# Ledger of designs, part 17: designed miniproteins, single chains, continued (4)

Each design is a single chain, and the fold is of that chain. pLDDT is the mean over its residues in the fold that is shown.

## One batch from the design tools (miniprotein)

Design m12596
Fold by ESMFold2-Fast:
Structure m12596 (fold): chain A 67 residues (1-67)
Amino acid sequence: SMEALRLLREAAEHLERGDVERALELVRKALTLTDNPYLRRAEEHLERGDVEGAIRDLEKAGVELAL
């Protein structure tokens, strides 16, 4: 989904600025559009405060969603 990809990119941009709450909102919105396992892992990592883990999972989700 192009919309899910857009939300994922916005989430990553917010994480680069340290806005974890906004990134989590965007990841959760993307999950309403697609049930991607890396997006699910990114949500879990953000809930635990693991920003680095979340960024890695968002990168992997982006590759799969672009296919």
Scores: mean pLDDT 85

Design m12597
Fold by ESMFold2-Fast:
Structure m12597 (fold): chain A 79 residues (1-79)
Amino acid sequence: MEEKAKEALKLVEEAKRKLEQAIEAIKNGDYKKANEYLTTALKLKKQGRQLAEESGSEEAKRKIEEVDKLIKEVADVLN
């Protein structure tokens, strides 16, 4: 239970970092790299969400909502 919560937080933090890398790639005009980072972030978020729901971690669920918002913002720029 506690291990799943910690893993969820780690995956969500990695997803956030990938989204920050995607934003930086967009600023540099590297839309191909930005899409690669976005795809990685989506996979990490999906795994983190599953573990957050299984662990019942309120903090992880809240951070996933923040990541979902960032994903939407990045995806909207890339389309």
Scores: mean pLDDT 83

Design m12598
Fold by ESMFold2-Fast:
Structure m12598 (fold): chain A 60 residues (1-60)
Amino acid sequence: GPMEEEGRRIRDNLLAALELAKETGDEVILRLAEKEFEEARPYLSEEEQREVEEALKEAK
């Protein structure tokens, strides 16, 4: 449904930002992605949250 589609969109955007942060070492992109993830957590499934948490660990 629309909420699941929005969650996937947010997850995909966060994963793309974290991959960019990992490749570039840009601490500003990393910080912004961490902040966005904190605010987006209630809109994400447990699976989507886990995927973003793993990407965050790899980007650090």
Scores: mean pLDDT 83

Design m12599
Fold by ESMFold2-Fast:
Structure m12599 (fold): chain A 62 residues (1-62)
Amino acid sequence: SEKERILNAARLRLLELKRAGQPVTLETARDIIREVAKKMGVELSDEEIERLAQEALRIVDE
């Protein structure tokens, strides 16, 4: 699904930031989800952005 592709792309970017010692916050995750969705031409509601951002952080925090 498109949402799964967005989630996977966001996860990879968050992992790279974590490896580089950059802050990985919920705000960072929201910004990345928005950027990835925009690049893919996928329209997301604010609620969907929040849900995907929380899920991406959960996966990255292992």
Scores: mean pLDDT 82

Design m12600
Fold by ESMFold2-Fast:
Structure m12600 (fold): chain A 61 residues (1-61)
Amino acid sequence: SSELDKLLAEMSEIVKKYLAGELSKEEAEARLRELVARAPAEHQAYITSLAQLAIKEFEEL
């Protein structure tokens, strides 16, 4: 769906900014939490899972 595509694009932007050093780990995690909170109910589980995986990867970097 177009809504899912927008959420995935926003998540990708947050990850790219973190990897570029434009966001701290704490800032990137906060933005991902805000994204999850804004996700529509039908995409909530999927977006939450992706955000949790991204946060785990941030912890290993």
Scores: mean pLDDT 84

Design m12601
Fold by ESMFold2-Fast:
Structure m12601 (fold): chain A 68 residues (1-68)
Amino acid sequence: GALIEKAIEELKKLAKGRETVSVLEITQAMVDAGLSDLEAAKAREIALERGPSGYLTLEEAIEVFKEL
């Protein structure tokens, strides 16, 4: 949906051209896009399962958003 597309664009802004993003940047992008704290919490859980170090590739982070 439009909010997920906005979250992807906000994440790209936070990444500043980096190929890796932190789980904190993933959740911040969702909040900046206007998604709820509950949806941000779900994204954080999925992101930590994929990257337990707290870092994911940008592509993996986009997949997290698509699971919402």
Scores: mean pLDDT 82

Design m12602
Fold by ESMFold2-Fast:
Structure m12602 (fold): chain A 67 residues (1-67)
Amino acid sequence: MEERIKQLEEEIKKDPTNAEAYAELAVAYARSGKFDEALKWRQKARELDPTHPAVARADAELAALSP
């Protein structure tokens, strides 16, 4: 997960408007147990493109990981 997070952070650095990268970053943080960060990045992805399929996927993944 740490390597995936680094890759996604590099994608965001190259294109800060990439909603898919933020949504995937949220999922990666949630799976690594960093749920507060996951919620932050999910919100950023929604602000950029709330209709993107990756945002819906992040929403579902975070809901499943939230007890």
Scores: mean pLDDT 79

Design m12603
Fold by ESMFold2-Fast:
Structure m12603 (fold): chain A 94 residues (1-94)
Amino acid sequence: MTPEEEKMKKLAEEVVEQIRRDLETLSDEETLEKFEERVREILKSMSLEEATVFLGELSRLLQALSGELGRGDLGARLLQRAQELYKEWMAERA
């Protein structure tokens, strides 16, 4: 694993940790909104290669979080939103 891949994995872990914290005080909808804002900002500064590694790790961690919390509904929504944000980001570069 390269140092750059490790950095992208740590960013994905930080996003998931922030979701856990948000869920302690915020509604599901507010958590999704803040998640979208964070991912959108992170993607703005990334290359295609970095974004691919980041989103791959984020998707894996979101699936794990969904199982950990017993919240398959929320996990599916988070994963769908991450995929939509990536498609929007890719379309802006096409």
Scores: mean pLDDT 82

Design m12604
Fold by ESMFold2-Fast:
Structure m12604 (fold): chain A 68 residues (1-68)
Amino acid sequence: MIEVKVEKLPDGTIKVTITIGDETYTFYAESEEDLIRMLELALRYYKEQGREDKAKAFELAIEKVKEM
């Protein structure tokens, strides 16, 4: 199970929470562009490690952030 939640905090910070089974990852950024950059770095890392489940989760997170 993969769940992605994107929130814009009152101070303008964007928060993304990615849940993959029992693991949860949280990222914060001042802008959508910075957040996407961070998520793309994580996506590339997990693709290089052969972790398809994590790669798919980060790809979904990038799509969710772009839909904001």
Scores: mean pLDDT 83

Design m12605
Fold by ESMFold2-Fast:
Structure m12605 (fold): chain A 100 residues (1-100)
Amino acid sequence: MSPFQKELEVAIEVLEEYLPEIEKVDPEAAKLVREAIELLKETLRALQEGRVDEAFRLALEAGKVMGEARKRLEAAGEEGKKLWEEIYKRITERVNEALS
């Protein structure tokens, strides 16, 4: 598996784990995260099938949706900002462990 595919798998797992906490802070941010998870899953599938150009487009769309979710969580105040920082840290830690 490529490092990029592993990063996508980790991001999907962590985001799914944190969905209930995101929903408690901002239900609309949780909807955006669910949309991003589906786009990341489609990106991973496209990569596995060798559809590199489609994977690139899907990854960009996922990034845009996640950017919107992040802005909503940060706008929800300190709780949302801390939650986003925790999610990002958890993804980074698990990616580093997976590449070791």
Scores: mean pLDDT 84

Design m12606
Fold by ESMFold2-Fast:
Structure m12606 (fold): chain A 67 residues (1-67)
Amino acid sequence: MKKVGLVRAPTEEEAKKAAEILQKKFGLDEVVLLVGKSSEEARELALKIMEEEGAEVYMVDASDILK
Protein backbone atom coordinates (compact mmCIF):
# COMPACT_ATOMS: atom_id res chain seq x y z
CA MET A 1 0.00 0.00 0.00
CA LYS A 2 1.27 3.49 -0.89
CA LYS A 3 2.34 5.55 2.17
CA VAL A 4 1.70 9.30 2.04
CA GLY A 5 2.68 11.88 4.65
CA LEU A 6 0.84 15.16 5.18
CA VAL A 7 2.96 17.70 7.08
CA ARG A 8 1.18 20.81 8.36
CA ALA A 9 3.43 23.74 9.32
CA PRO A 10 3.27 27.55 9.59
CA THR A 11 6.42 27.91 7.42
CA GLU A 12 7.91 26.01 4.46
CA GLU A 13 11.24 25.60 6.31
CA GLU A 14 9.57 23.81 9.25
CA ALA A 15 7.48 21.69 6.86
CA LYS A 16 10.60 20.56 4.96
CA LYS A 17 12.48 19.61 8.15
CA ALA A 18 9.50 17.67 9.51
CA ALA A 19 8.95 15.96 6.13
CA GLU A 20 12.56 14.72 6.00
CA ILE A 21 12.31 13.21 9.49
CA LEU A 22 8.93 11.62 8.76
CA GLN A 23 9.99 10.22 5.37
CA LYS A 24 13.13 8.57 6.81
CA LYS A 25 11.38 7.20 9.91
CA PHE A 26 8.30 5.71 8.21
CA GLY A 27 9.61 5.01 4.69
CA LEU A 28 7.01 7.21 3.01
CA ASP A 29 6.51 7.09 -0.78
CA GLU A 30 5.30 10.72 -0.92
CA VAL A 31 5.19 13.72 1.42
CA VAL A 32 2.84 16.67 0.91
CA LEU A 33 3.71 19.99 2.58
CA LEU A 34 0.66 21.86 3.90
CA VAL A 35 2.13 25.29 4.62
CA GLY A 36 -0.39 27.64 6.25
CA LYS A 37 -3.24 25.12 5.90
CA SER A 38 -5.73 24.47 8.69
CA SER A 39 -6.06 21.14 10.51
CA GLU A 40 -9.51 20.80 8.90
CA GLU A 41 -8.11 21.25 5.36
CA ALA A 42 -5.36 18.69 6.11
CA ARG A 43 -7.92 16.16 7.37
CA GLU A 44 -10.12 16.63 4.28
CA LEU A 45 -7.13 16.12 1.95
CA ALA A 46 -6.10 12.99 3.90
CA LEU A 47 -9.57 11.46 3.47
CA LYS A 48 -9.53 12.27 -0.26
CA ILE A 49 -6.11 10.64 -0.76
CA MET A 50 -7.20 7.54 1.19
CA GLU A 51 -10.40 7.20 -0.88
CA GLU A 52 -8.95 7.98 -4.34
CA GLU A 53 -5.52 6.27 -4.05
CA GLY A 54 -6.14 3.65 -1.33
CA ALA A 55 -3.08 5.03 0.45
CA GLU A 56 -2.03 4.85 4.09
CA VAL A 57 -1.92 8.49 5.25
CA TYR A 58 0.18 9.91 8.09
CA MET A 59 -0.91 13.36 9.29
CA VAL A 60 1.66 15.30 11.32
CA ASP A 61 1.94 18.82 12.67
CA ALA A 62 5.58 19.94 12.31
CA SER A 63 5.59 21.29 15.90
CA ASP A 64 5.03 17.71 17.18
CA ILE A 65 8.29 16.39 15.67
CA LEU A 66 10.56 19.49 15.65
CA LYS A 67 10.84 19.61 19.48
Scores: mean pLDDT 79

Design m12607
Fold by ESMFold2-Fast:
Structure m12607 (fold): chain A 68 residues (1-68)
Amino acid sequence: GMMAVEELRREAERLARELGVSVETALAILDAILNRDDKAAVRLVLEDPRAGPLANRLTELAREKGLV
């Protein structure tokens, strides 16, 4: 639901700060994951490889919450 998406947005922002990734990039990756847009998610990680662990963690959390 919307609350689960808000929790993922907060987690994306937290991980972005910890990994030195821009918040804009982290939220774009989350959006790609939630839309099952694998091509966009891969492209964003290739543009900033520091976002790899962030993308993996957000994918796990989205699956656990039943969002993907």
Scores: mean pLDDT 85

Design m12608
Fold by ESMFold2-Fast:
Structure m12608 (fold): chain A 74 residues (1-74)
Amino acid sequence: MTLEQRLAQAMLEALETAEKEGVDKGIEVLRQRLEDLGVPQEVIDYLIRQFEGVARDPAALERTKALLEELIAA
């Protein structure tokens, strides 16, 4: 997989966790996955802020999941 596809998988997994177990658990999953991928801490903090906004908005969450699934399939 490309780095972009691995990042998309990490984001999708975190969003699915946020839907099932709450946004705080989704944030923990995303942080761990991004750290495992070697993403710099500054970038992780930026992505977590964007993720939180998306995870708290059902319309944004649905659209973002669809886009991530498309990126993974490419």
Scores: mean pLDDT 82

Design m12609
Fold by ESMFold2-Fast:
Parts: structure tokens; sequence; C-alpha cells
Structure m12609 (fold): chain A 73 residues (1-73)
């Protein structure tokens, strides 16, 4: 069985990935989310955090992507 914390983390990353795909986000962001999901499913939370942090950093520095996400949310 999946650990409770891991189950919550997996569900959150799956939701984020689904939203990115719905938005038609650039492939690099979708791949980062998929990588994070796979690592989270394996219990590698430290490694999973890195792709998510990089995605957040790029979103902060990309005003156009942030606005697109708000429009299609």
Amino acid sequence: AVEPDQEEAVAQVERDLRELERLGAPERYIEAAREALELTRQGKFREAYVPLAELAYETFNNESLRKSAEEVK
C-alpha cells in the first residue's frame, strides 16, 4: 500500500500535471511535472521537489506563462 504522505503527494502532483496538460503548457513543464510524479510514486520526495521547484522558478520569471495559467485555470 502507498504510505499516507506519499498518497497525498502523488494526488497533488497528479492534479498539477492534469492542469498543466489542460492549459497546453510547454513540453518542458509537463515533463518536469511527470518526472516529479514518477519520483513521488517511488518515495523519492527530495528528488521530486527539485523538478517542482524549477517549474515554480520558471513560472515566477515567465509572466506570459503565469497569465496563460490564470486564463485557462
Scores: mean pLDDT 64

Design m12610
Fold by ESMFold2-Fast:
Formats: sequence, C-alpha cells, structure tokens
Structure m12610 (fold): chain A 71 residues (1-71)
Amino acid sequence: MEKEIEELKKKVEEYTKKGIEAFKAGDGETALKYFQKALEAAKKLKELDEKIGEEMEEKVKKAWLEAVEAA
C-alpha cells in the first residue's frame, strides 16, 4: 500500500509537469491528456488514502488552473 501510494504520487507529479510543459509549448491536446491522467492517478490515490489523494488532486487542479489562466 505505502509503495503504491508513493508511486501514484510520483505519477501525479510527473503527469502534471508534462501537462504544463506541453501547454507552454502550445500543445493543448497533449497538455489536457496529461492533466487528465494526473487527475485519474489522484482519484486512485483517494481510494487508497483519501487525505493524500485530496492533496494531490488539489495540486493538479491548481497547476492546471494557473497554466490555463496565464494563457
């Protein structure tokens, strides 16, 4: 469980970074796909640990809103 939680946290962070990089590069389709994957990973985290999952989901939402609003 702990190992799975840590691995999902890393996936959320990596997908979020790739989403932001794609958005800044002008590839909105790729950016949306990565943000969607990050949110799905965060939802899986909520099933395993609600608190950690909620924190990671909020992190993804904030990063996505900041990227979109800055555009």
Scores: mean pLDDT 79

Design m12611
Fold by ESMFold2-Fast:
Structure m12611 (fold): chain A 59 residues (1-59)
Amino acid sequence: STGDQIAAEVAYRDAVEKLGLSEEEAREIAELVRQGRYEEARRKLHELAKKRGVPEEEL
């Protein structure tokens, strides 16, 4: 639904800010979310969080 898409976009935007992602990394995540590939977007965020030492709780 449109509401679910907006909520997901807001959540991923907040995660991108917390992780300090580059413009390219942020764009990749945003594009996956736009395509409805939420599982892939989540996986990429968790991988980047792990590399940066950011706990999943902060996402």
Scores: mean pLDDT 72

Design m12612
Fold by ESMFold2-Fast:
Structure m12612 (fold): chain A 57 residues (1-57)
Amino acid sequence: SELELLKRLAEHDLSPHEKEYIATGDEEALRKFAEELNISVEEARRRLERARAILTA
């Protein structure tokens, strides 16, 4: 359920771009997250996909 995912995202101290990517898979949100942390898009994807797996388990 989308509502359950949104509730879990609200309970975690995540940046707006992290929440956007985890909720929607938006590649622009991923790119902005990578830019904010000064890491590669590949590294950002690994981190956010790990976070998504934990939150949707």
Scores: mean pLDDT 75

Design m12613
Fold by ESMFold2-Fast:
Structure m12613 (fold): chain A 89 residues (1-89)
Amino acid sequence: MKVKVKVTNADGSTQEKEVDATAPGSTAELEADVGSRVEVYDENGKLTGRAVATAPGDGYAPFSVEADGRRAGVIVKLKGATVGRVESA
């Protein structure tokens, strides 16, 4: 399934990447700063998970996405910040 990962930086700038999340090891790499928001959307544009970058560094944030009765995983790799909390939406 196609999953969209969106990062919104504290200055309002945004980055988006689409990942085919049919494999549990699917990864999306994006840049982030402290205060950036990470949002993960399913193929229908529904928000499935979110997180906030709270500290400097490079971090990995695992998100679960469910579509058509199947669960897939996306690992969001952030450059410039680490995720402090991951929430289901």
Scores: mean pLDDT 76

Design m12614
Fold by ESMFold2-Fast:
Structure m12614 (fold): chain A 122 residues (1-122)
Amino acid sequence: SIVLRVIRVGGDDTLADALERATRAAEEAHAAGPVLVAVLASTSGKGAGDALAARLRQTLGRRLGAEVVSYTVEDIDQARAAATEAARRAVERGASLVLITVTMSDDMAEAARDAALEVIAE
């Protein structure tokens, strides 16, 4: 079965903290098979999201063969759409999904999580 793991990265989190949390979640998910990591950043969080995605590609892409996809989202509808696309991509690959939200409002992060869960639960 495909597993969803969700990580929230806020303005108080360092890049190192985000990398450690994402790495741990991906390693735990990898025990069940392939892993896809999706980084969803708000417009204000784009720089941090891009930096995190680049580091995850260099580390987890090499070590676990993990695919890393990144999205920039402005609102709840875009957050749902990005999470839905990432979850469908994970399902098509038989991969567990690590969903990372970067400097995102509670409403947007919850909408992204719920959209991913809807796809994975099917």
Scores: mean pLDDT 87

Design m12615
Fold by ESMFold2-Fast:
Structure m12615 (fold): chain A 73 residues (1-73)
Amino acid sequence: AAPERLTLEVVYDPELGTWVLEVANSDGTTRADPSALARSVEFGRLMAEGHELLEAGVPEREVLERIRARVAA
């Protein structure tokens, strides 16, 4: 069954020198199943779309509202 809720953690990785996105099950002990991976991919797509809008000069507030609307759908 598809998970009702996912934990997405943005963690700084000092070895990579950048922020990384981790996806976990609700108990935090096992990495997410295929449904969670699909949600992770969709999140990446939404962030890429938001980045393009910011580069096009769309205000940050409007970009965040669009991302929030898509996440809520």
Scores: mean pLDDT 55

Design m12616
Fold by ESMFold2-Fast:
Structure m12616 (fold): chain A 68 residues (1-68)
Amino acid sequence: SKEEIEKKLKEVEVLFAVIDKYGVLAKPSKEEIIKIAEELGLSRKEAEEVAKKVLEQLELAREAAKKA
């Protein structure tokens, strides 16, 4: 659905903002990611949901880097 696509686009936008600020192998706290999401115009509730998904993506990136 359009809502699912928009949610995924926001997750990607927040992920890239986190990588730009902290680096690709970053270990930011959930609170730091929430602040970035709120700065990008997300509500606190939306930012909390996106932060969880961004943390999952950062963990996958770190695991992939360990195998390279």
Scores: mean pLDDT 79

Design m12617
Fold by ESMFold2-Fast:
Structure m12617 (fold): chain A 59 residues (1-59)
Amino acid sequence: PLTPEQKAVLKEIAEKLNEIGDAIDAGLAAARATRAAGGSEEEAREAFREGIKAGGGKG
């Protein structure tokens, strides 16, 4: 069985994964919006990066 300390570490990892998921969702939404507006793939990739920064990670 996991110790309380190991459970705390796993909870921290799970929280970090949720934050990463939220950031990715924000990036994907920004990229989709850019493509829908007729933007280039380069512009969509830039929007994805900025969306991730805005969504939770700041990089």
Scores: mean pLDDT 78

Design m12618
Fold by ESMFold2-Fast:
Structure m12618 (fold): chain A 80 residues (1-80)
Amino acid sequence: MSVKERWLEVAERLIELAEKYADKFPGRAKEIINGLLRLLEGAFGVPKEKADEIRQLIDAGKYKEAIERIKSLVEEVKKK
């Protein structure tokens, strides 16, 4: 398994965890989403501008919307 494949598995598991916590523990979901954004920027070259859009959603308390945007970015990375 390549480093990219390993980090994609990590990203997918973190997305599942963020979805699980979004309703009950929004603070934990925010921590996980911020970790996912750092991973996407650092390991997958996601532009800072796209990551910052998702950070703005988190700051507005829109965790479910932020998670859906992250899922879209992960699918883009998987297809490259």
Scores: mean pLDDT 80

Design m12619
Fold by ESMFold2-Fast:
Structure m12619 (fold): chain A 62 residues (1-62)
Amino acid sequence: SLVEEYKKLFEEMFKLAKEIRELIKNNDLSDPEVQEKIKKLHEELMKVAKKYNELREKIRAS
């Protein structure tokens, strides 16, 4: 269902945001390897957020 997909996308965004926060908390942000990991997680978060927003608009239009 659309509601289940919406909930799953929200949970994925929350998980990715938590992983980014934990990397920032536990690592030196000047480390290029840490920067690359954060970049990849942020790119994934942006993709999931786009899908979440598109699904939200679809639900509102129905």
Scores: mean pLDDT 82

Design m12620
Fold by ESMFold2-Fast:
Structure m12620 (fold): chain A 72 residues (1-72)
Amino acid sequence: AVEKVLKELEELAKLAKEKGLEELAKALEKAKEEVERIAEEIEDEEERARAVTEKALETIEENKEALEELAK
């Protein structure tokens, strides 16, 4: 689960860079680092999955406009 989220964030960051959305790419890279930190600090699998999901949703919400631009 965590590994899949990290891979998706990395792929989206790469796509953002290719489309010239540098700020979005930076935000996605930061989100990846935060997810990696959560995975290292939270030993309980259920709490880790919840924290990772919350971070992913927060990242989507904060970068909604840039993500919509990426989809064009």
Scores: mean pLDDT 78

Design m12621
Fold by ESMFold2-Fast:
Structure m12621 (fold): chain A 64 residues (1-64)
Amino acid sequence: GPDAEKAAEAAKEAAKKGDAVAAMVAGYHSGLLSGNRELARKAIEAGRAGDAEKAAEYAVEAAK
């Protein structure tokens, strides 16, 4: 829905800035708002690994 799409967009913006923590938080929210708990977890794991782009990818996938 629109809230998950906004969270995914925030994750993409964070990834463009190299901010893995911000991408992780936004990706987690996108996953929860979409009911995709596995993608929420994967976004956290990617963010903890410092992979902002991967966290944003999971956020976008969750918002679909």
Scores: mean pLDDT 84

Design m12622
Fold by ESMFold2-Fast:
Structure m12622 (fold): chain A 88 residues (1-88)
Amino acid sequence: MKIEREIVVLSTALQLRVIGAGIDSGDWEKAKEVLKEIKELEDVALANPTEENLELLKETSERVVEALDAGDWEKAKEYVKEAIEKLK
């Protein structure tokens, strides 16, 4: 239960960060693509809510935020997809 809560909180924070980046850049279509991948990542993480998977989600979140700060939407999307594959 606590791990599931942390996954939801972290995923929600990441989604808000993507929305913010989309607003700041005006690149809303790319923001939507990354948001779709993050929602899938959340679902997969919640299906297997382990400490290891939470740690992977934290590391992925940091990498995605760095990519968004750099304006690299493709890299942000790639990091989310890599995490989804790791969690399966």
Scores: mean pLDDT 85

Design m12623
Fold by ESMFold2-Fast:
Structure m12623 (fold): chain A 57 residues (1-57)
Amino acid sequence: SAYDYVAQLTGRSPEAIRRAVELIREGRVEEAAEVLGLSPRQAKGVVEAVEIFKEML
């Protein structure tokens, strides 16, 4: 899945990626960044990667 692929690329768990996607969709960018251990900008980039790979995979 897109979540598993992005998790592998980022060294995060698929569960952490799913949670970050949920949080960003709710406008909770700072909390998503905390879950991933990344900056808010980087966390947004991770979520964008998931959306791109969902369309491709």
Scores: mean pLDDT 85

Design m12624
Fold by ESMFold2-Fast:
Structure m12624 (fold): chain A 56 residues (1-56)
Amino acid sequence: MERVERIARRSAELLGVPFEEAKRTAQEVLEKFGPEASDEEILRAVVEKLAERKAQ
């Protein structure tokens, strides 16, 4: 879970979204990609998903 928290914190700061929202998105993305995905790949997917929702 420490990986999810770190990615969530970074994406929340980068996009200006609440940490809890970023954490839920990071958890969902990590479960989809699996444990072998790099932090960079997960962060990219989280940022893309959060940006898509923010643009709505």
Scores: mean pLDDT 77

Design m12625
Fold by ESMFold2-Fast:
Structure m12625 (fold): chain A 73 residues (1-73)
Amino acid sequence: SENRKRMVSLVSAGGIYLSAGDYKKASELFREAAKLNPNPEASRKLLEAARAVEEGDVEKALKYRKEAIKLDD
């Protein structure tokens, strides 16, 4: 679906911005992806990834992002 393609693009872009050190943009993208995700657990993990970015915990953010992606496989 269009929403799924958009969600995947937002999660991917969030990871790229996180790697580039643009934490504000990465957090915004993960929060937007969470709003589009129909799976409540995956949505929660994307929100936890965004919060981890906001707290400066990049490793924790990557862990939650990975777990969200795995739930959508």
Scores: mean pLDDT 84

Design m12626
Fold by ESMFold2-Fast:
Structure m12626 (fold): chain A 69 residues (1-69)
Amino acid sequence: MSAEDYYNLGLELFGQKKYEEAIKKFEEAIKLDPKFTSAWYFLILALKEAKASEEEIKKAEEKYVEAAK
């Protein structure tokens, strides 16, 4: 599967409010394309919806900024 395929699956799961499953798909997209800024963005949103720790969210936000460079 491509990074876009994992990203699209993540979006579908996110829309179904399956945030933990969406996180896994966005992480798979990022593993294939670490500069996939949209996947990082939705990973951050999914982490917030899943009520992940502030530390996990902040680390993802820092990596998102680096990916956008």
Scores: mean pLDDT 87

Design m12627
Fold by ESMFold2-Fast:
Structure m12627 (fold): chain A 61 residues (1-61)
Amino acid sequence: SLRERGEAALEEALRAGEAGDAEAAQRWGTLSVIYLAEAGADEATLAAAGRRVREATLRGS
């Protein structure tokens, strides 16, 4: 499903961010937002996902 694809892309974004690959984290994060939004996720859920990716990227810095 689109939700499962969005959640999988979010997991990839978090892994990339924590590994210090900010470019990969941004690409996977963008893809996760697209899939989650298409699956009907609300603004709060999308904002939380973006925050998690940013926090992971900061930890990987």
Scores: mean pLDDT 85

Design m12628
Fold by ESMFold2-Fast:
Structure m12628 (fold): chain A 64 residues (1-64)
Amino acid sequence: DDKERAIKEGEEAYKRGLEAKKAGDYLTAARYFGLASVYYRRAGDLKKAAEALKQAGEASDQIP
């Protein structure tokens, strides 16, 4: 199922974003959260897509 695959890819990207954020790598975190938002949107999960996009923006604000 393409939707299930998109959810899985979104979860993987979100996890990588959280790992990068915890390591202080805000550029990598912003990229992964942005990628997660694209996958969640493809899956039709607009709430998770919006949350991932918010995390991407917050990470981007931390880049020097």
Scores: mean pLDDT 86

Design m12629
Fold by ESMFold2-Fast:
Structure m12629 (fold): chain A 65 residues (1-65)
Amino acid sequence: MSPEELLQVLEAMRDYARAQGHPELAALADKAIEEVRKAYEEGNLEEAQRIFDEFTAAVRALLAA
């Protein structure tokens, strides 16, 4: 997934979470966006992908409970 696509997906998830009244999920998405942006600034595309994968796993764990 491109850097642009990662950020777009995270932003969409954040906006969806806010619209659905899930402030915890929105905060988690905001944190992931910040960390992904930092990784890109450092030139660490691999780390950006890992942060995204970790966020996705955390969301799945929350939804499975």
Scores: mean pLDDT 79

Design m12630
Fold by ESMFold2-Fast:
Structure m12630 (fold): chain A 78 residues (1-78)
Amino acid sequence: KYEERIKKDPNDAKAWAGLGEELFKKGEYEKALEYYEKAIELDPNFAGAWYNLGLVLKKMGKEEEAEKYFEKAKELAP
């Protein structure tokens, strides 16, 4: 479970992103944003976290902000 991974290693960017994804699926968008922001803070090259943060923003109606995150994800993705 991602929470256990974070407790053992607070720098596990993928675990923070995974926890953000769980919260996004539950509709807890503000909390999901916080955890995805933590993931990109720890790993700024984590394209998936940039993309998913954009998806959360889009779901919240913040379309302009979402596009910026999608562009960043595209720059980082293979």
Scores: mean pLDDT 83

Design m12631
Fold by ESMFold2-Fast:
Structure m12631 (fold): chain A 62 residues (1-62)
Amino acid sequence: SAAEALARAGRDADLQALALAKQLMAQGAKVTLQRVGPTTAVVTAVLDGKEIVTTITGSAAA
């Protein structure tokens, strides 16, 4: 169903965002994770005074 596909895509977005956040935190970044849509997450990292914003869209096929 469409609802199941959206739920899977949202979970995929969360897992991708968490993986990126862990990688950036391992480099010493300060990271904030935000869900901005049913399938979209934003990772905001500050590393060495530089702000890096990454938008992640999940896939139901992941």
Scores: mean pLDDT 85

Design m12632
Fold by ESMFold2-Fast:
Structure m12632 (fold): chain A 63 residues (1-63)
Amino acid sequence: LVGKVARALHPVPKMSDDELAFQVGDLLLVLEVVDDKWVRAQNLATGETGLVPISTLEVVGEA
């Protein structure tokens, strides 16, 4: 996952300041795997970084 570009498959409401805000179809660069449920990613449309649930992501390419 690290260094991959993934697409957001589902809308997820931002629950905390540590989480990344994104929309369905946004491309996210995976920076770090935090645990089995969460990655730290950058939204390529906004430049923002934060935590994203792995279950919402589909890998579409390499960075």
Scores: mean pLDDT 76

Design m12633
Fold by ESMFold2-Fast:
Structure m12633 (fold): chain A 59 residues (1-59)
Amino acid sequence: SKKNEELRKKEKELAERLKELIEKGKITSEDLVELREKMEKQPSIEERLEIAEEFLERK
């Protein structure tokens, strides 16, 4: 569906941003574990992407 395509695009954009921050040393392994645990507690992909977006904005 169109909504799923937009969510996939956002997921890719956030993943690329996360990768850049990791390469720059702004995100630690501990940060990644925390992010993963918070995302795994959310049932929907939309809620998981919101958590990732907020996490990245804090860095």
Scores: mean pLDDT 79

